# Ledger of designs, part 29: designed miniproteins, single chains, continued (4)

Each design is a single chain, and the fold is of that chain. pLDDT is the mean over its residues in the fold that is shown.

## One batch from the design tools (miniprotein)

Design m12978
Fold by ESMFold2-Fast:
Structure m12978 (fold): chain A 74 residues (1-74)
Amino acid sequence: MRQKIIEQAEGVKEKVLKAYEGKVSEESIKALEKAYEELLKVASDPNASDEEILEAAKRFEEAAKAVVAEGRAA
């Protein structure tokens, strides 16, 4: 599970940054990067549950959706 979630998050991050880099606020980009780093931290913690990893992944998805929404509004 961990590896697949990380790979999916990396793919989403790359696609979102490629599409919207320089077109959205630095705050939104930083929020996306922070959510990605938190996901990696949780996924690399051997004591983290699958539920905690899924919650971190959900937060990352929310940050990515916020960047996309801002980019579409511009």
Scores: mean pLDDT 79

Design m12979
Fold by ESMFold2-Fast:
Structure m12979 (fold): chain A 89 residues (1-89)
Amino acid sequence: SLEKEAIEELRRNVELALAQPPVPASDTELEALKKKIEEIVKELEKLGLTELAKAAREAAEEAVRRRDKNVLVEVLTVGSRAILLYEKL
């Protein structure tokens, strides 16, 4: 399924990003990325992709704790792609 593939991609990409030195986000970048991820999580939930939304939220919370820009960008990228692909189905 699209959701299962997206969850597996997110987990893999987050794991790889967490294995690298963190790329620190500025407060402005962190707020902007958090807002975009919140919008994506809301849209994923609306589409019924609830497990992907949960995984994205959990990964984003971890990234915020670490202030790691790369993990936030991975969450945003995978979530945005899943929405786009689901809308084309």
Scores: mean pLDDT 82

Design m12980
Fold by ESMFold2-Fast:
Structure m12980 (fold): chain A 86 residues (1-86)
Amino acid sequence: GPAVALGEKGIELVEALLKYMEENNKEKISIEEAKKYLKENFPEVSDEDIETLLANLDKNKDGYITKEELEEYLEELRAALAELER
């Protein structure tokens, strides 16, 4: 699925967003704020990969990402990678 396609880099991006939100005491951020942060800190990641990640995080399609959505997606990414390690 889309979570598996991002692999280890996807986990890194989600962990970075969680840290950003924790350091700024934010329970949610806009898709635009998340996209800007990721582009500035992970210039090696394509716009398509960032948009795929953010689309998977924005489950409600409201244009915002919550800490809960980030934590849930992080668990999904970790579970997908764990299946490859047996």
Scores: mean pLDDT 76

Design m12981
Fold by ESMFold2-Fast:
Structure m12981 (fold): chain A 68 residues (1-68)
Amino acid sequence: MDELLKEALERVKELRKKFEEMSKEAQTQAIGASTNTTMGMTLKGTPEARDYVEKGLEAADKAEALMK
């Protein structure tokens, strides 16, 4: 899980760098990615942490798709 969380955090950082250039829909998904990834980090060591990290990655995928 640590590698999955690291990937999610790195993707959130990349989305943050491009945030001002994104559409409002993409920005909403980027915020969702950040929020869910932060919750996964906060709940690290619990069963729920993985679900939040996965939701963060899903939101990152949607934000990236909306930028194309």
Scores: mean pLDDT 80

Design m12982
Fold by ESMFold2-Fast:
Structure m12982 (fold): chain A 88 residues (1-88)
Amino acid sequence: ARRSAELALRGGERAAEGAREGNASKATGGTLLTIGSALSGALENGDDLTGERAKRALEGANKAGLGAVAGDEEAALEGGREAAEGAE
């Protein structure tokens, strides 16, 4: 669980870096890491896809991805943090 949360944070940071640099590959890679890690962490905690942890993980990952494609570094970082909280 903690490792999944740490990976979700790293994904958000990488997505934010991609947003800041205009680097689509870095932004995409960071977003995918955040999504995968957030879902993995929520499921490892015994949550289903309709649970509050899974919902928060997915909402955070979505915010990170949308922030990254919009060039919004702050939104990407916030999304990563929210995803990590859901992943724990």
Scores: mean pLDDT 75

Design m12983
Fold by ESMFold2-Fast:
Structure m12983 (fold): chain A 120 residues (1-120)
Amino acid sequence: MAAEAERERRRREIERLLEELLKISDPAQRREALARIRQLLRELEPDRLAALIAEYRARLRAEVAAQPNLNQQILLVGTELGIAILEELTARSIEEAMEAIARREAADEVLAELRAQQAA
């Protein structure tokens, strides 16, 4: 019973923050709101979020493997990260926010791997 009440509270807080995010013009306040949304989603649906991250990471690695060189691989992943950031900023639902965050985390991980290869 208590766990379900806590889940419902987190869902309502996320929905409220998503509505507020659309009205925030200050970059620092927007960053704080996004960080809170990410934390709440990790607490609300940890297994689902982990599965989405793994799925996007696998898809992105496959797309990267199709690119002819490291510079084009980095450009592709950088572009995906940019799109994911925009999707996170414009998310209207918990489902959209989860998709955007999963896509962003997958892109961050793959970009770090490619930059490590570039440094080696």
Scores: mean pLDDT 84

Design m12984
Fold by ESMFold2-Fast:
Structure m12984 (fold): chain A 74 residues (1-74)
Amino acid sequence: MLEQREKLAKRLREEVKLDVTIENGVLLVANTEEDLTPEQLEKAIELGAEGAMALLKEYGIEASKEEIRELFGK
C-alpha cells in the first residue's frame, strides 16, 4: 500500500514535474495549486485516479477511472 504511494509520487515527479515526497507514508506535495498549469493538474488527477483505483481493488472495491476522476472535480 505504501508502495502504490511511492509509485504515484515517482510518476508525479517524472511525468508531471511536481515536487512530491513521501514522509512516514504520507504523500506531500510541495507545489501549490497556483504553481501548476492546467495540464499538470489534469495529469496529476489522472495519475491519482489510477493509484486510487489500484488501492481500492486491493480492498475488493470496484470503481471505474471515470468515477474516481469525478471525485477529483471533473
Scores: mean pLDDT 63

Design m12985
Fold by ESMFold2-Fast:
Structure m12985 (fold): chain A 69 residues (1-69)
Amino acid sequence: MEEKILEYAKKAALGAIDVERDSIGQEKADEMKKAVNEAKTVEEIIAVLEKYGSTLGVSAVRAAVNHVK
């Protein structure tokens, strides 16, 4: 279920961004959340997180995807 995997990946990424919000700042967090919501694949979500240096986010997305499949 590609749709379910993408949904879980987005939730994981958004959660990680919220956890890091105080460190990265609200403006950057909002930019990351927008990019994650606009992503159409798990790979695009990971690319966004890597671009902003969110190691926590990448780890969370990988864990969420592995949990579903």
Scores: mean pLDDT 79

Design m12986
Fold by ESMFold2-Fast:
Structure m12986 (fold): chain A 66 residues (1-66)
Amino acid sequence: ATFTDRQMETMVYRAMLAGMSLDQLYNVFDSGDLSQDQRDRFRQIANYAYSTLSRDQLRQRVAAHQ
């Protein structure tokens, strides 16, 4: 399946809010039927979010994606 950047960001942010670790999230993306480009984009989004965003910022970004 092909996902938009907004869809990928929302999935990453929600997984983080649910308490999933970066390694757990990488395993989910790597086990999925995704192209290499989609996997690379998920990894970029996840790496940025885990290094930069607070829980409040994650909640705000998810709300903004509605």
Scores: mean pLDDT 80

Design m12987
Fold by ESMFold2-Fast:
Structure m12987 (fold): chain A 81 residues (1-81)
Amino acid sequence: SIEDLLRRLAELIARADEAKRQQALEIAMTAKNPEVRTILTALLSGEMSVEEALARAEELSEEAQEELREMTEKIIAFLEE
């Protein structure tokens, strides 16, 4: 679920060094949808909680929700390296 993905992302962000966090932020900035970009960059910078990200995700279009899922999985894969 998107909740499981966002919780996993938050766990990895907390454990990441500054260099990995900055590179993950660069990946987040490649998101095409500006709302998806905002959610991911705010999570990576600690400006948004997982609960706030989930609430915002519910308001996204179906297409934007799919992009959020794909981008979150991509960032998780990067941070797990």
Scores: mean pLDDT 86

Design m12988
Fold by ESMFold2-Fast:
Structure m12988 (fold): chain A 64 residues (1-64)
Amino acid sequence: SEEELKKKAEEIEELAKKAPTYLTKEVLLTVAELLREGKVEEAEAVLKTLENSSDKVISETAKK
């Protein structure tokens, strides 16, 4: 439901405040925005990219 998506977005925004890097924070904020728009599939795709990048060291994985 839309209400559940809003709550998930808020939880992810709280996680973004504790993000170890600016890149991780931006990705989490993007996921939260997609959830607020009801774009669950796109939000999940972005989260999978975050997880697949380096699991723990996303900032280093993003440096190409």
Scores: mean pLDDT 70

Design m12989
Fold by ESMFold2-Fast:
Order: sequence, then C-alpha cells, then structure tokens
Structure m12989 (fold): chain A 65 residues (1-65)
Amino acid sequence: MEEKIRKAAEELMKKFNLPEEKFEEIVERLRRETEGWARGFRVPEETALPLAVTAVEIDLEAEKK
C-alpha cells in the first residue's frame, strides 16, 4: 500500500509542480485521506486510494488561487 501511496504522491508533485520539500506532506495527506475513506465507506484501502487522490487533487487545485 505505501508504495502505491508514494507513487500517487509523485504524480501529484509532477502535476502541480510542487517543491520536493512538500513530498512528505503530500504522502501524509494521501495516507490520511485513504484511511479516512476506507474506514468511512468500509472499503479496502486500494479501493479508497483513487478517492483520496481525487480529494487531494481538488484541494491542491483550490489552493492554486
């Protein structure tokens, strides 16, 4: 699971041109979101990860302006 979260974080870092110092922050955000969605909806973390990625992407897009 961690490897998939880290890969998703790398893609978000590239997509939003985030500085390297934010990588650990994005990994932690994805981990927390994945756990929250998995627990809330009673689905596996692998199923929750795409939802977590979408949620973090929406937040990052809103933070642009």
Scores: mean pLDDT 80

Design m12990
Fold by ESMFold2-Fast:
Structure m12990 (fold): chain A 75 residues (1-75)
Amino acid sequence: MEEERQKERNLRGALEAIELTLTFRKDQLSEEEVERLKELKKQGEEALRNKDYDKGEDISLEVTKLLGEISEKLK
């Protein structure tokens, strides 16, 4: 129960991070980065709706990696 709740919170956090990045940094992103973030958001929302927390974990890790790469690029 607690582990599943943590995975859900992590997924919701990843989706929020995508939304904030698209809202505040869209002009600094490539078209490919914007499309990938939108695809990850869609997949994450579907995983959340289906309670597929294993897929949600994979999506959260991919979001974290991509946002980390974007942050390094913008330094």
Scores: mean pLDDT 82

Design m12991
Fold by ESMFold2-Fast:
Order: structure tokens, then sequence, then C-alpha cells
Structure m12991 (fold): chain A 64 residues (1-64)
């Protein structure tokens, strides 16, 4: 069903965001970035992931 496909996509997206956040956080800490700059980079990357997920959900809804 559409709802099941959306739910699975959201679960995959949350897992990917968690992994991405951990990766960026580790690199920023090693590079000596401030907490503000680190959070800004994380927010930027997560925003990109969220926009991609939203587009995928809209495509799924168009098929329904």
Amino acid sequence: SLDERVEELERQTERAKAQLTAHVDALADRDGLSDEEKQRLIDEELGRVDRHRAAQIERLREEA
C-alpha cells in the first residue's frame, strides 16, 4: 500500500539522517569547527535529505 511504502521510506530516511549526522559530527570535531558551524553543516545536509524524501513521497502519491 501507499502508506506502507511511505512508512518504509521514512524509516530508511531517519536511519540515513542519523548516520549522516554522526559522520559530519565526527569530521567537524576533528577539523576543529565550532558547535555553531557543525550544526549549520548538519542542518544543511539533513535539509537536502528531507527535500529528496519529500520528492519521493510525492512521486509515490502521484502513483496512487
Scores: mean pLDDT 81

Design m12992
Fold by ESMFold2-Fast:
Structure m12992 (fold): chain A 104 residues (1-104)
Amino acid sequence: SIEETLELVEKLVKEALKLLEEYDPELAKEVKPKLEELLKKAREYVEKGDLEGLIETLDEIVDLLQEALERLEERKAPAEVIMELGSILVGIAALRVVLKKELE
């Protein structure tokens, strides 16, 4: 369901934030309030039944996490950290594909 998909996205975002807080607390501090605002918007779109708004919000979450990943790569983060955040991004992208199929 759309609600179950959002719960999985929220879990993945929390895992990403935990990873960032452990490895780069300064980057986490910058990204966390933006991600929390996007999760709030995602919940509001689910409550309204606005699937298109939810998908657009997930795109913004993916973009923010991709930017965080690129900054970690620039800072020469360990390969394990890059791979873990990359896996989280792939997970969110897969959930977005599931939601997009509901529009078809």
Scores: mean pLDDT 86

Design m12993
Fold by ESMFold2-Fast:
Structure m12993 (fold): chain A 70 residues (1-70)
Amino acid sequence: GVDDAVAGVEKALEALGVDSLDVAQATRAARIGADSGDGVVMGGGIAAYEVAKRYGPATVEKVREYLERA
């Protein structure tokens, strides 16, 4: 369900050492994505990349690898 998908996004960002406020922003974006019909996974993925860009290219690479394997 939506809650499980949002928890997945939160857990992925926390595993990468992302700040709790940035994690909260990404999980909010994932829920907005679900409401707009884009889907939780699509919205959460986009939000994770936007957050990762603030942490640098190495974090963006890790988000990509994590999403590809998850």
Scores: mean pLDDT 66

Design m12994
Fold by ESMFold2-Fast:
Structure m12994 (fold): chain A 74 residues (1-74)
Amino acid sequence: TEVRTQALDDLRVVGSSTVYSDDHNTGTLVLESPQGQRQTVTLTNSADTTSELRVDRADADGRFSGTVTTTVKT
C-alpha cells in the first residue's frame, strides 16, 4: 500500500472537471494561490485507489486550506 499526501494552503478553485469510466472515476481541480500561481489536483477512486479531499479551513474570501490523501493498493 502507498499513501500520498498533498497540502493545499489558501487556494481558490478556478476550474474543475470529472471523467467517469467503468472501473474508476477521476476528478480534476485547478487551484490558484493568492500570488496567482496555479496548481492541479487529481482525485481518483477505483477498486485499488482512493482519493480524499479534507478541507480544514475556508474563509470569507472564497479560499480554503486542506489536504488531499491518495491511497494506492500495491
Scores: mean pLDDT 76

Design m12995
Fold by ESMFold2-Fast:
Structure m12995 (fold): chain A 94 residues (1-94)
Amino acid sequence: MLSEEQRAELQRRLAEATARIAEALRAGDWVGVRAVARELMEFMVSLGASEDEINLAGVEMALRLRDEYGVPEAEVLRVAAILREAAEAVLAAQ
């Protein structure tokens, strides 16, 4: 379970990652989207975030991409799939 300070840092990093993904999506840079997703998942796992906390962060990013950045639903769903793939890869690497 994350401390209050770790949760605050996670929220900051999540906001930064969301903005970077939105910029990559505007550029059509799906390699950049995957890189940011991987970096975020590695950071969360390094903090000892649970699978539930990782899933919640993914949902928060998806909602923010749609509501704050106006990303189309089809692209949001693709980002969600990339986040899941990145989480599975990082967790499998232990």
Scores: mean pLDDT 84

Design m12996
Fold by ESMFold2-Fast:
Structure m12996 (fold): chain A 95 residues (1-95)
Amino acid sequence: ELRERLEEALRLVEEAERALKEGKIEEALRLATEAGVLLVRALVEAGEEELAEEVARELEPYVKAVADAKTEEEKKEALRRLLEKLRRLVEELLA
Protein backbone atom coordinates (compact mmCIF):
# COMPACT_ATOMS: atom_id res chain seq x y z
CA GLU A 1 0.00 0.00 0.00
CA LEU A 2 1.49 3.32 -1.12
CA ARG A 3 0.14 5.31 1.86
CA GLU A 4 1.73 2.93 4.37
CA ARG A 5 5.13 3.20 2.63
CA LEU A 6 4.86 7.02 2.54
CA GLU A 7 4.04 6.99 6.28
CA GLU A 8 7.16 4.82 6.84
CA ALA A 9 9.26 7.32 4.85
CA LEU A 10 7.88 10.15 7.03
CA ARG A 11 8.81 8.20 10.19
CA LEU A 12 12.39 7.79 8.87
CA VAL A 13 12.54 11.57 8.20
CA GLU A 14 11.36 12.25 11.78
CA GLU A 15 14.03 9.86 13.16
CA ALA A 16 16.69 11.57 11.02
CA GLU A 17 15.57 15.01 12.31
CA ARG A 18 15.98 13.77 15.91
CA ALA A 19 19.40 12.24 15.17
CA LEU A 20 20.55 15.53 13.60
CA LYS A 21 19.37 17.54 16.65
CA GLU A 22 21.42 15.16 18.83
CA GLY A 23 24.53 15.76 16.68
CA LYS A 24 24.44 12.22 15.23
CA ILE A 25 25.25 13.35 11.68
CA GLU A 26 26.13 9.92 10.25
CA GLU A 27 22.96 8.33 11.68
CA ALA A 28 20.85 11.24 10.36
CA LEU A 29 22.41 10.86 6.89
CA ARG A 30 21.76 7.09 6.88
CA LEU A 31 18.10 7.59 7.88
CA ALA A 32 17.61 10.42 5.34
CA THR A 33 19.07 8.20 2.59
CA GLU A 34 16.75 5.33 3.59
CA ALA A 35 13.75 7.70 3.53
CA GLY A 36 14.62 9.00 0.05
CA VAL A 37 15.21 5.52 -1.39
CA LEU A 38 11.96 4.23 0.15
CA LEU A 39 9.99 7.22 -1.18
CA VAL A 40 11.21 6.79 -4.79
CA ARG A 41 10.85 2.99 -4.68
CA ALA A 42 7.30 3.20 -3.29
CA LEU A 43 6.26 5.51 -6.14
CA VAL A 44 7.82 3.22 -8.79
CA GLU A 45 6.10 0.14 -7.31
CA ALA A 46 2.77 2.04 -7.25
CA GLY A 47 3.12 2.68 -11.03
CA GLU A 48 3.91 6.40 -10.55
CA GLU A 49 7.19 6.23 -12.50
CA GLU A 50 7.10 9.79 -13.89
CA LEU A 51 6.38 11.15 -10.40
CA ALA A 52 9.22 9.01 -8.98
CA GLU A 53 11.62 10.51 -11.57
CA GLU A 54 10.47 14.04 -10.69
CA VAL A 55 10.92 13.40 -6.93
CA ALA A 56 14.40 11.94 -7.52
CA ARG A 57 15.32 14.95 -9.69
CA GLU A 58 14.07 17.40 -7.03
CA LEU A 59 16.12 15.62 -4.34
CA GLU A 60 19.34 15.47 -6.42
CA PRO A 61 20.66 19.02 -5.64
CA TYR A 62 20.02 18.46 -1.89
CA VAL A 63 21.86 15.10 -1.91
CA LYS A 64 24.72 16.72 -3.87
CA ALA A 65 24.95 19.57 -1.32
CA VAL A 66 25.44 17.02 1.49
CA ALA A 67 28.09 15.14 -0.55
CA ASP A 68 29.93 18.40 -1.43
CA ALA A 69 29.96 19.73 2.17
CA LYS A 70 33.55 20.17 3.40
CA THR A 71 32.93 21.06 7.05
CA GLU A 72 30.75 19.42 9.70
CA GLU A 73 28.70 22.64 9.96
CA GLU A 74 28.08 22.74 6.18
CA LYS A 75 27.08 19.06 6.28
CA LYS A 76 24.59 19.67 9.12
CA GLU A 77 22.99 22.59 7.24
CA ALA A 78 22.86 20.67 3.93
CA LEU A 79 21.35 17.65 5.72
CA ARG A 80 18.78 19.87 7.49
CA ARG A 81 17.69 21.25 4.07
CA LEU A 82 17.51 17.73 2.60
CA LEU A 83 15.27 16.62 5.50
CA GLU A 84 13.01 19.67 5.05
CA LYS A 85 12.64 18.85 1.33
CA LEU A 86 11.95 15.15 2.05
CA ARG A 87 9.30 16.08 4.64
CA ARG A 88 7.54 18.47 2.23
CA LEU A 89 7.51 15.90 -0.59
CA VAL A 90 6.12 13.11 1.63
CA GLU A 91 3.50 15.39 3.26
CA GLU A 92 2.35 16.65 -0.17
CA LEU A 93 1.98 13.05 -1.43
CA LEU A 94 0.00 12.09 1.71
CA ALA A 95 -2.42 15.00 1.20
Scores: mean pLDDT 88

Design m12997
Fold by ESMFold2-Fast:
Formats: C-alpha cells, sequence, structure tokens
Structure m12997 (fold): chain A 83 residues (1-83)
C-alpha cells in the first residue's frame, strides 16, 4: 500500500508539473480518485479504498491551496512532503 500511495502521488506531481491549469487538473484528478475509491469500496477492498481515500484527502487540500492562490511550485513542494 505505501508503494501504491507513493506512485499515485508521483503521478499527481507529474500531472501538476505538466499542467497549464493546475486547479482544473487537480479537480479532474479528485473526481477520478472519488470514482476509484467508490469502486474499491464496492468490491470490498478495504486497503485499496483507504489508499484512494488518502489520495482524495490530499487532492482536496491541494485544491484548497490552489483556490487560495498557491503556485505550482508550492503545490509540488506540499506533495513531496507527503511522500
Amino acid sequence: MKEFFEKELEEVIEDVENSEHVLQTLSVKLSSEGILRAAASFEGDEELEKAYAKVFDILSKLIDMAEKGATKEEIIEFLKKEL
């Protein structure tokens, strides 16, 4: 699970680095993680559901930061701290 979580955060970092619209990119990612979390919960995979829930929580915090005017660099720095 730790390796899965780290891989998911690394993918978010890459997507943010390559994005021209950080808030929009994070919002799309949040929606995708919410769907994957619901699917894992439905299948009864508690460990995978918890992993997606943790990523969802981090994405929610990043969206709040972006809405308050955080730079791309600040968002990436926050993500690296969660690794």
Scores: mean pLDDT 79

Design m12998
Fold by ESMFold2-Fast:
Structure m12998 (fold): chain A 96 residues (1-96)
Amino acid sequence: SAMEEELKKRAEEIEKHAREAIEALKAGDVETAREHAYKAADAASPGLGAVMKAEVDRIFAEYERLRENPEEGAERAARELEKMAKAVIEALKQEA
């Protein structure tokens, strides 16, 4: 159905931008990572997108707190971004 196709497109966009955010974060490009994380949130529903943006802000604040161990901080943030993307995709499917 058109609704199933739209949900699939949104899920693919969330996964794409989450992946790009994780890659940028591992490369040390925090600003590009935040931009892609926000684009992933924008691909979600308006309500889920707002929650996702708040979670992105929390994840990056914690990454900055762990600045003394940048590799560990990046790996933790990457795991949290992956977990968040999966949770948002599951929640999006429940809205259908």
Scores: mean pLDDT 80

Design m12999
Fold by ESMFold2-Fast:
Structure m12999 (fold): chain A 68 residues (1-68)
Amino acid sequence: AQEAIVAAGNAAGRVYREKLAEGASEEEAAKAAQDVANAILEANGLPAFPEAKTGEELQRKGVELLLA
């Protein structure tokens, strides 16, 4: 579980930065990052992140799960 949460957070952060570098909006980047994180969590039998609309919200939720 812990390893899956770390993997989800790392993938989300990477996708978020990649989307912003490609010229996507913050909301688009956050959604893409959240979708990738949720796919990893679901593959490991974990619940999806609560919906986040900004990169800051997504990062905060990821840290909360990682430190739980």
Scores: mean pLDDT 70

Design m13000
Fold by ESMFold2-Fast:
Structure m13000 (fold): chain A 62 residues (1-62)
Amino acid sequence: MDPGNALAAAALALGAKLSPEQAAALGRHWDEGDAEGARRTLLAAGLSEEQADRALEIAGVL
C-alpha cells in the first residue's frame, strides 16, 4: 500500500535500517492509525525520536 511505502521510504531517507518485518509492521500500524506503534518501530530501526516524528509527519500520520 502506498502510505506504508511512503513511511518506509521516509525512514530509510533519515538513516533507518528497516528489516522486511519492520517495513511490514509500519504498513500495519499505518492501516490501523497506530502512530505510537509506528513510532516504536521507527525507533527500533535506529531512528531518534526527532527523526521518527519527522518520518511520521512526512507520511501524514501526524
Scores: mean pLDDT 73

Design m13001
Fold by ESMFold2-Fast:
Structure m13001 (fold): chain A 89 residues (1-89)
Amino acid sequence: DEAREAALEGARLAMEAGLKVPGPTGAAAAILGVGGETELWLAEKFPEKLDLAEAVRRAGEDAVAGGELAGDEEAVEAGRRGLELGREL
């Protein structure tokens, strides 16, 4: 739960930060954030298609990558927290 929430927060922050950065770099960060949110949603609604541990790992990586692209340290930190907590899933 905490791992999922941290990864989701990171993905949302990456999306928001990406939307504030102009051009292709902002678009890439926003797409990564949306991807992380989508992976976590899919694991919640269809756990037979995507395992929660894998979804948290993917969303956490997406949040870190998107946060780094957009220069948003909060997204990076939340993504890293999701990854760290997700190791126990």
Scores: mean pLDDT 88

Design m13002
Fold by ESMFold2-Fast:
Structure m13002 (fold): chain A 63 residues (1-63)
Amino acid sequence: PHFSQAAHDFLVSMLGFDPRPFLNSKDPVIQVQLLNGEQSDVPRSRIEEVIDLAKKRFPQDFD
């Protein structure tokens, strides 16, 4: 399934980066480049938390 623009905007606003390339990653810590150009190491659990929030707000994007 593809995220709607609204769900994508929510994910990016909460994380500071686009999580979509990392949804299938098995790494416990994901190295990302934030939209402001900074490098960051993000726990996969943080991405999972924000995805769970998005599922509650945009359930149609996950079914």
Scores: mean pLDDT 76

Design m13003
Fold by ESMFold2-Fast:
Structure m13003 (fold): chain A 76 residues (1-76)
Amino acid sequence: LAVLQALIAFFNAQLAANPSNANAKAGLALNKGTLAFLKKQYDAAIAAFSAAVALTTDSDIIAIANANIAAAKAAM
């Protein structure tokens, strides 16, 4: 739940502050990761969060994605 709330809040903040295509792609990758995580598809979740990291140079996005990767690994 905390991971989902952080992803939603982050996506909304990014769209409000900077509606660039890169932020939208990173947000979609984070959402795909969250859906995979909820389905207990942890390998797919890690891959999606890693894709989000690759799509952006924003340190806050990278930190959130890495935290989600750690959460997915801990849930395995």
Scores: mean pLDDT 72

Design m13004
Fold by ESMFold2-Fast:
Structure m13004 (fold): chain A 100 residues (1-100)
Amino acid sequence: SEKANELLIEGIKYFNEGKYEEALEKFEEALELDPSLGGVLMLLASLALKNPELEERATELILEGLRLHPDHPVAPFVIQLLRKRGRLDAAAELEEIVAR
């Protein structure tokens, strides 16, 4: 989607400016228009590392995207993040999805 790509580019601009909440909102809007935008998942992972207050929202968006792209390279990062947060059941479930 052209509109989804425009939102992705706008989100990248906010991310580069350190405006992580605005970046997250644009990435979420882009995924709502085009859930197949796997490239957004790595940006969401980077955002979660840069802003702990947005970690939960970014992680849930990544988990939704991984249901469509289980082979995405962001998966090992999210598994590690879930383990660090004590969400061991969610980490194990994601490991099963990725192994399929």
Scores: mean pLDDT 79

Design m13005
Fold by ESMFold2-Fast:
Structure m13005 (fold): chain A 67 residues (1-67)
Amino acid sequence: GRAGERDAEGARRAAIAGGLGEEGAEKVKQTVLDSGADTDGADAAGVMGVATGDVERAIQAAKNRAK
């Protein structure tokens, strides 16, 4: 099983709640999966810590983007 999928989905929901559209939420989910998908053995603690941090940065970058 791949670690990070559950965390990625939670991040996606958080992104939508934060005001990102479906596209933005999907991008955040992919970012979490990318950071967690390559974890050897799917260490839950590592994925949780790293993926969550990466997601927060992605969300902030999107929200701070000026048009």
Scores: mean pLDDT 53

Design m13006
Fold by ESMFold2-Fast:
Structure m13006 (fold): chain A 66 residues (1-66)
Amino acid sequence: LTAAENKALALLLEASDAFNANDYATAISLAKQAIATLNALSSKTAYTALLQAQAQSLIAMAQANL
């Protein structure tokens, strides 16, 4: 994994923890940071796409609860 993919995964784990704590605003913020980190990559893999999809899904679910 690249450093950016590892950082995005860490941000998504933190976002998931915030979501489970019902802190939807923090979950959205962290998931958006993960997407921004992945968008900065010049090379995209299937794993990059998977992380982006997970982040977008988490944002959508968190926004539905606001």
Scores: mean pLDDT 82

Design m13007
Fold by ESMFold2-Fast:
Structure m13007 (fold): chain A 65 residues (1-65)
Amino acid sequence: MLEKAREAYRLAEKTRETGEKAKEEAVRQVSDLLGSSTGTLLYSMSNDEGIAWVRGHYRLLEELS
């Protein structure tokens, strides 16, 4: 069980790294262009919650596919 969860997490990590980084970059690029407080807020909020978010969405998308 733990092994299966780890394998899934590792696969998600690789996919997430590419997908989430691309998304982060796009959001960051827009925020940097605007130079607003929204950008600062988004940057400070990208941590464990971001990982948890992509983890949940990965599971949902995987089921849909």
Scores: mean pLDDT 49

Design m13008
Fold by ESMFold2-Fast:
Structure m13008 (fold): chain A 94 residues (1-94)
Amino acid sequence: DAAHGGGAAGEGMGVAGAIGGARAELEGRTATVTSTGLPEAERYIRAGGENAEKGGGAEVEIEGKTYTLTSSGSPAAEAGIRGGALGAKLGYEA
């Protein structure tokens, strides 16, 4: 994988939104509430829909896989995650 997003290069690190907001993205770490486009992951996120919705709940797609963007509820963290996720998506497909 060649995803570069949010300060750390790695195999999907810092690509998706993470519980913990921009701090997790800055360190290239992810939280527990993400969808990789797998049916089971999507069901899990939908079952925990309140967490996804409260965290921001935006979906981004990279290489046919869907990542659900969540945040710690900080406006700055949400903006940082969305910006980083888009950058990683575009860079990953390049």
Scores: mean pLDDT 39

Design m13009
Fold by ESMFold2-Fast:
Formats: structure tokens, C-alpha cells, sequence
Structure m13009 (fold): chain A 83 residues (1-83)
């Protein structure tokens, strides 16, 4: 089937959800990772990519030890795609 549409609004929604959970919403992290598999992910605005990177780094710093190893792997994969 067609790849789901990547939207800046959807990325921001998942970021807000992640922040509201104290960076512990593993489903929000997984959702962001799945959006990162979209071909147009690299075409997101530099500002949004910077916000996403900052939030993921904050998640590792503040909640990292409480997150599953699978979720930490999603964060590492996301950060690599944002480099």
C-alpha cells in the first residue's frame, strides 16, 4: 500500500505527546521512528529536525534508564537519521 503521508504537524503532535509523558511515551518514540522511515523524512524543516534531535537527546538523558532497550535503539536510529 502507499506509504503514510509524512506531515510536520504529525511529528509535532508526537513530540508534544513525548514531552507531556516526561519523555517516557515509548509508543510516541516508536511512532517517530516509523515516520523516519518515510522517503521524505530528510526533507523536514531544519528547525523541526533540530527540535526532534533535542527532544530525543533529552529522552535519553532524563528517561533513558527507564526506557526499553528496543525504544533506546529507536532513539539511536532516529538520531543517526537526523545527523
Amino acid sequence: GPIPELSEERVLELLDRLKASGYRDEAAIRGLYLLSLHPDFASLSPELRAKLRAALEEALRTAGDELSEETRAYIRGLLARLA
Scores: mean pLDDT 82

Design m13010
Fold by ESMFold2-Fast:
Structure m13010 (fold): chain A 58 residues (1-58)
Amino acid sequence: ALTEAEVAAADALGEALEGPAETIRFNAERDPAVRELVRAVAKVPPEERLAKARELTE
């Protein structure tokens, strides 16, 4: 299961990728690369998460 911060990070990644956050959350529990991407975004303050998600996804 994802933490609340990881769920919010997955939402930011969904917005950056213009796709459903549900798919990112599902993959984060199964794919170590997606989990690390979510963790990297979750580490920054909430107000910086969308910018960090865009930086990491280009």
Scores: mean pLDDT 81

Design m13011
Fold by ESMFold2-Fast:
Structure m13011 (fold): chain A 90 residues (1-90)
Amino acid sequence: MEEEVERLLERARELAREAARLAKEAEELAKGKKSADEWSEEAKELVQRALELQREIAEVHQEAVRVAPERAEEIDRELEEIAREILEEL
């Protein structure tokens, strides 16, 4: 049970790091000011990927709370800390 929660939290960290990398790539593409059509298509792909990662993180969060409801508040705080740390690295 404990090990399952730790596995899910590690998965959330991996997904958060991937989301951070995509956000950085989106910023670099914006700085490059590619043609409007090229930027639009690339931006659409990045947004869809980011939304997919956010959905996966939400599902991991729900699963962790389901497995250990007594740790729900702790799990919420740990995920918020992960998100804050990733944003500070950007």
Scores: mean pLDDT 72

Design m13012
Fold by ESMFold2-Fast:
Structure m13012 (fold): chain A 77 residues (1-77)
Amino acid sequence: DERALKLAEEWIEENRERVQALIERAAKANEEEQERILADLMLDMSRWLRSQGASREEIGIAVGYVRNRAREEIRKL
């Protein structure tokens, strides 16, 4: 969904420094803490997306996209 991905990219740009710091922290954490960090980040993003009028489906698409990108970046560290 084009709108969901556009909103995801807007959120990433606005939160770039915070997202990067959390990815670095998650890379050094154990599996349980890593999943907690990602879950908190995705919950924050979901709340912002809802405030932008995103549907449940759009939120699911956007969150899935960003979570997968974050996991990929963690694996590279």
Scores: mean pLDDT 83

Design m13013
Fold by ESMFold2-Fast:
Structure m13013 (fold): chain A 81 residues (1-81)
Amino acid sequence: SLSPLEKEVEKIEREALARLMELDRRARAGEISLDEMRAGAQEVIEEARRRLEELGMPETAERFAAGAERLVDSLVAELEA
């Protein structure tokens, strides 16, 4: 079983990913521009990083942010194709 700390980390990461997917949906629907999507994604990633750092998990915060940034780049590349 996951520890309470590991469960909170998973919750933060899942919530951030859901917000990133909503930004992707809005961009695909033409509701926001790619620049607005990137700006919104940066805000989501920085909020998740801060929350993970507040849990005493700076390495997890850095790894998550790097992974989320790569995901956003991939999503934007698909929209530009």
Scores: mean pLDDT 90

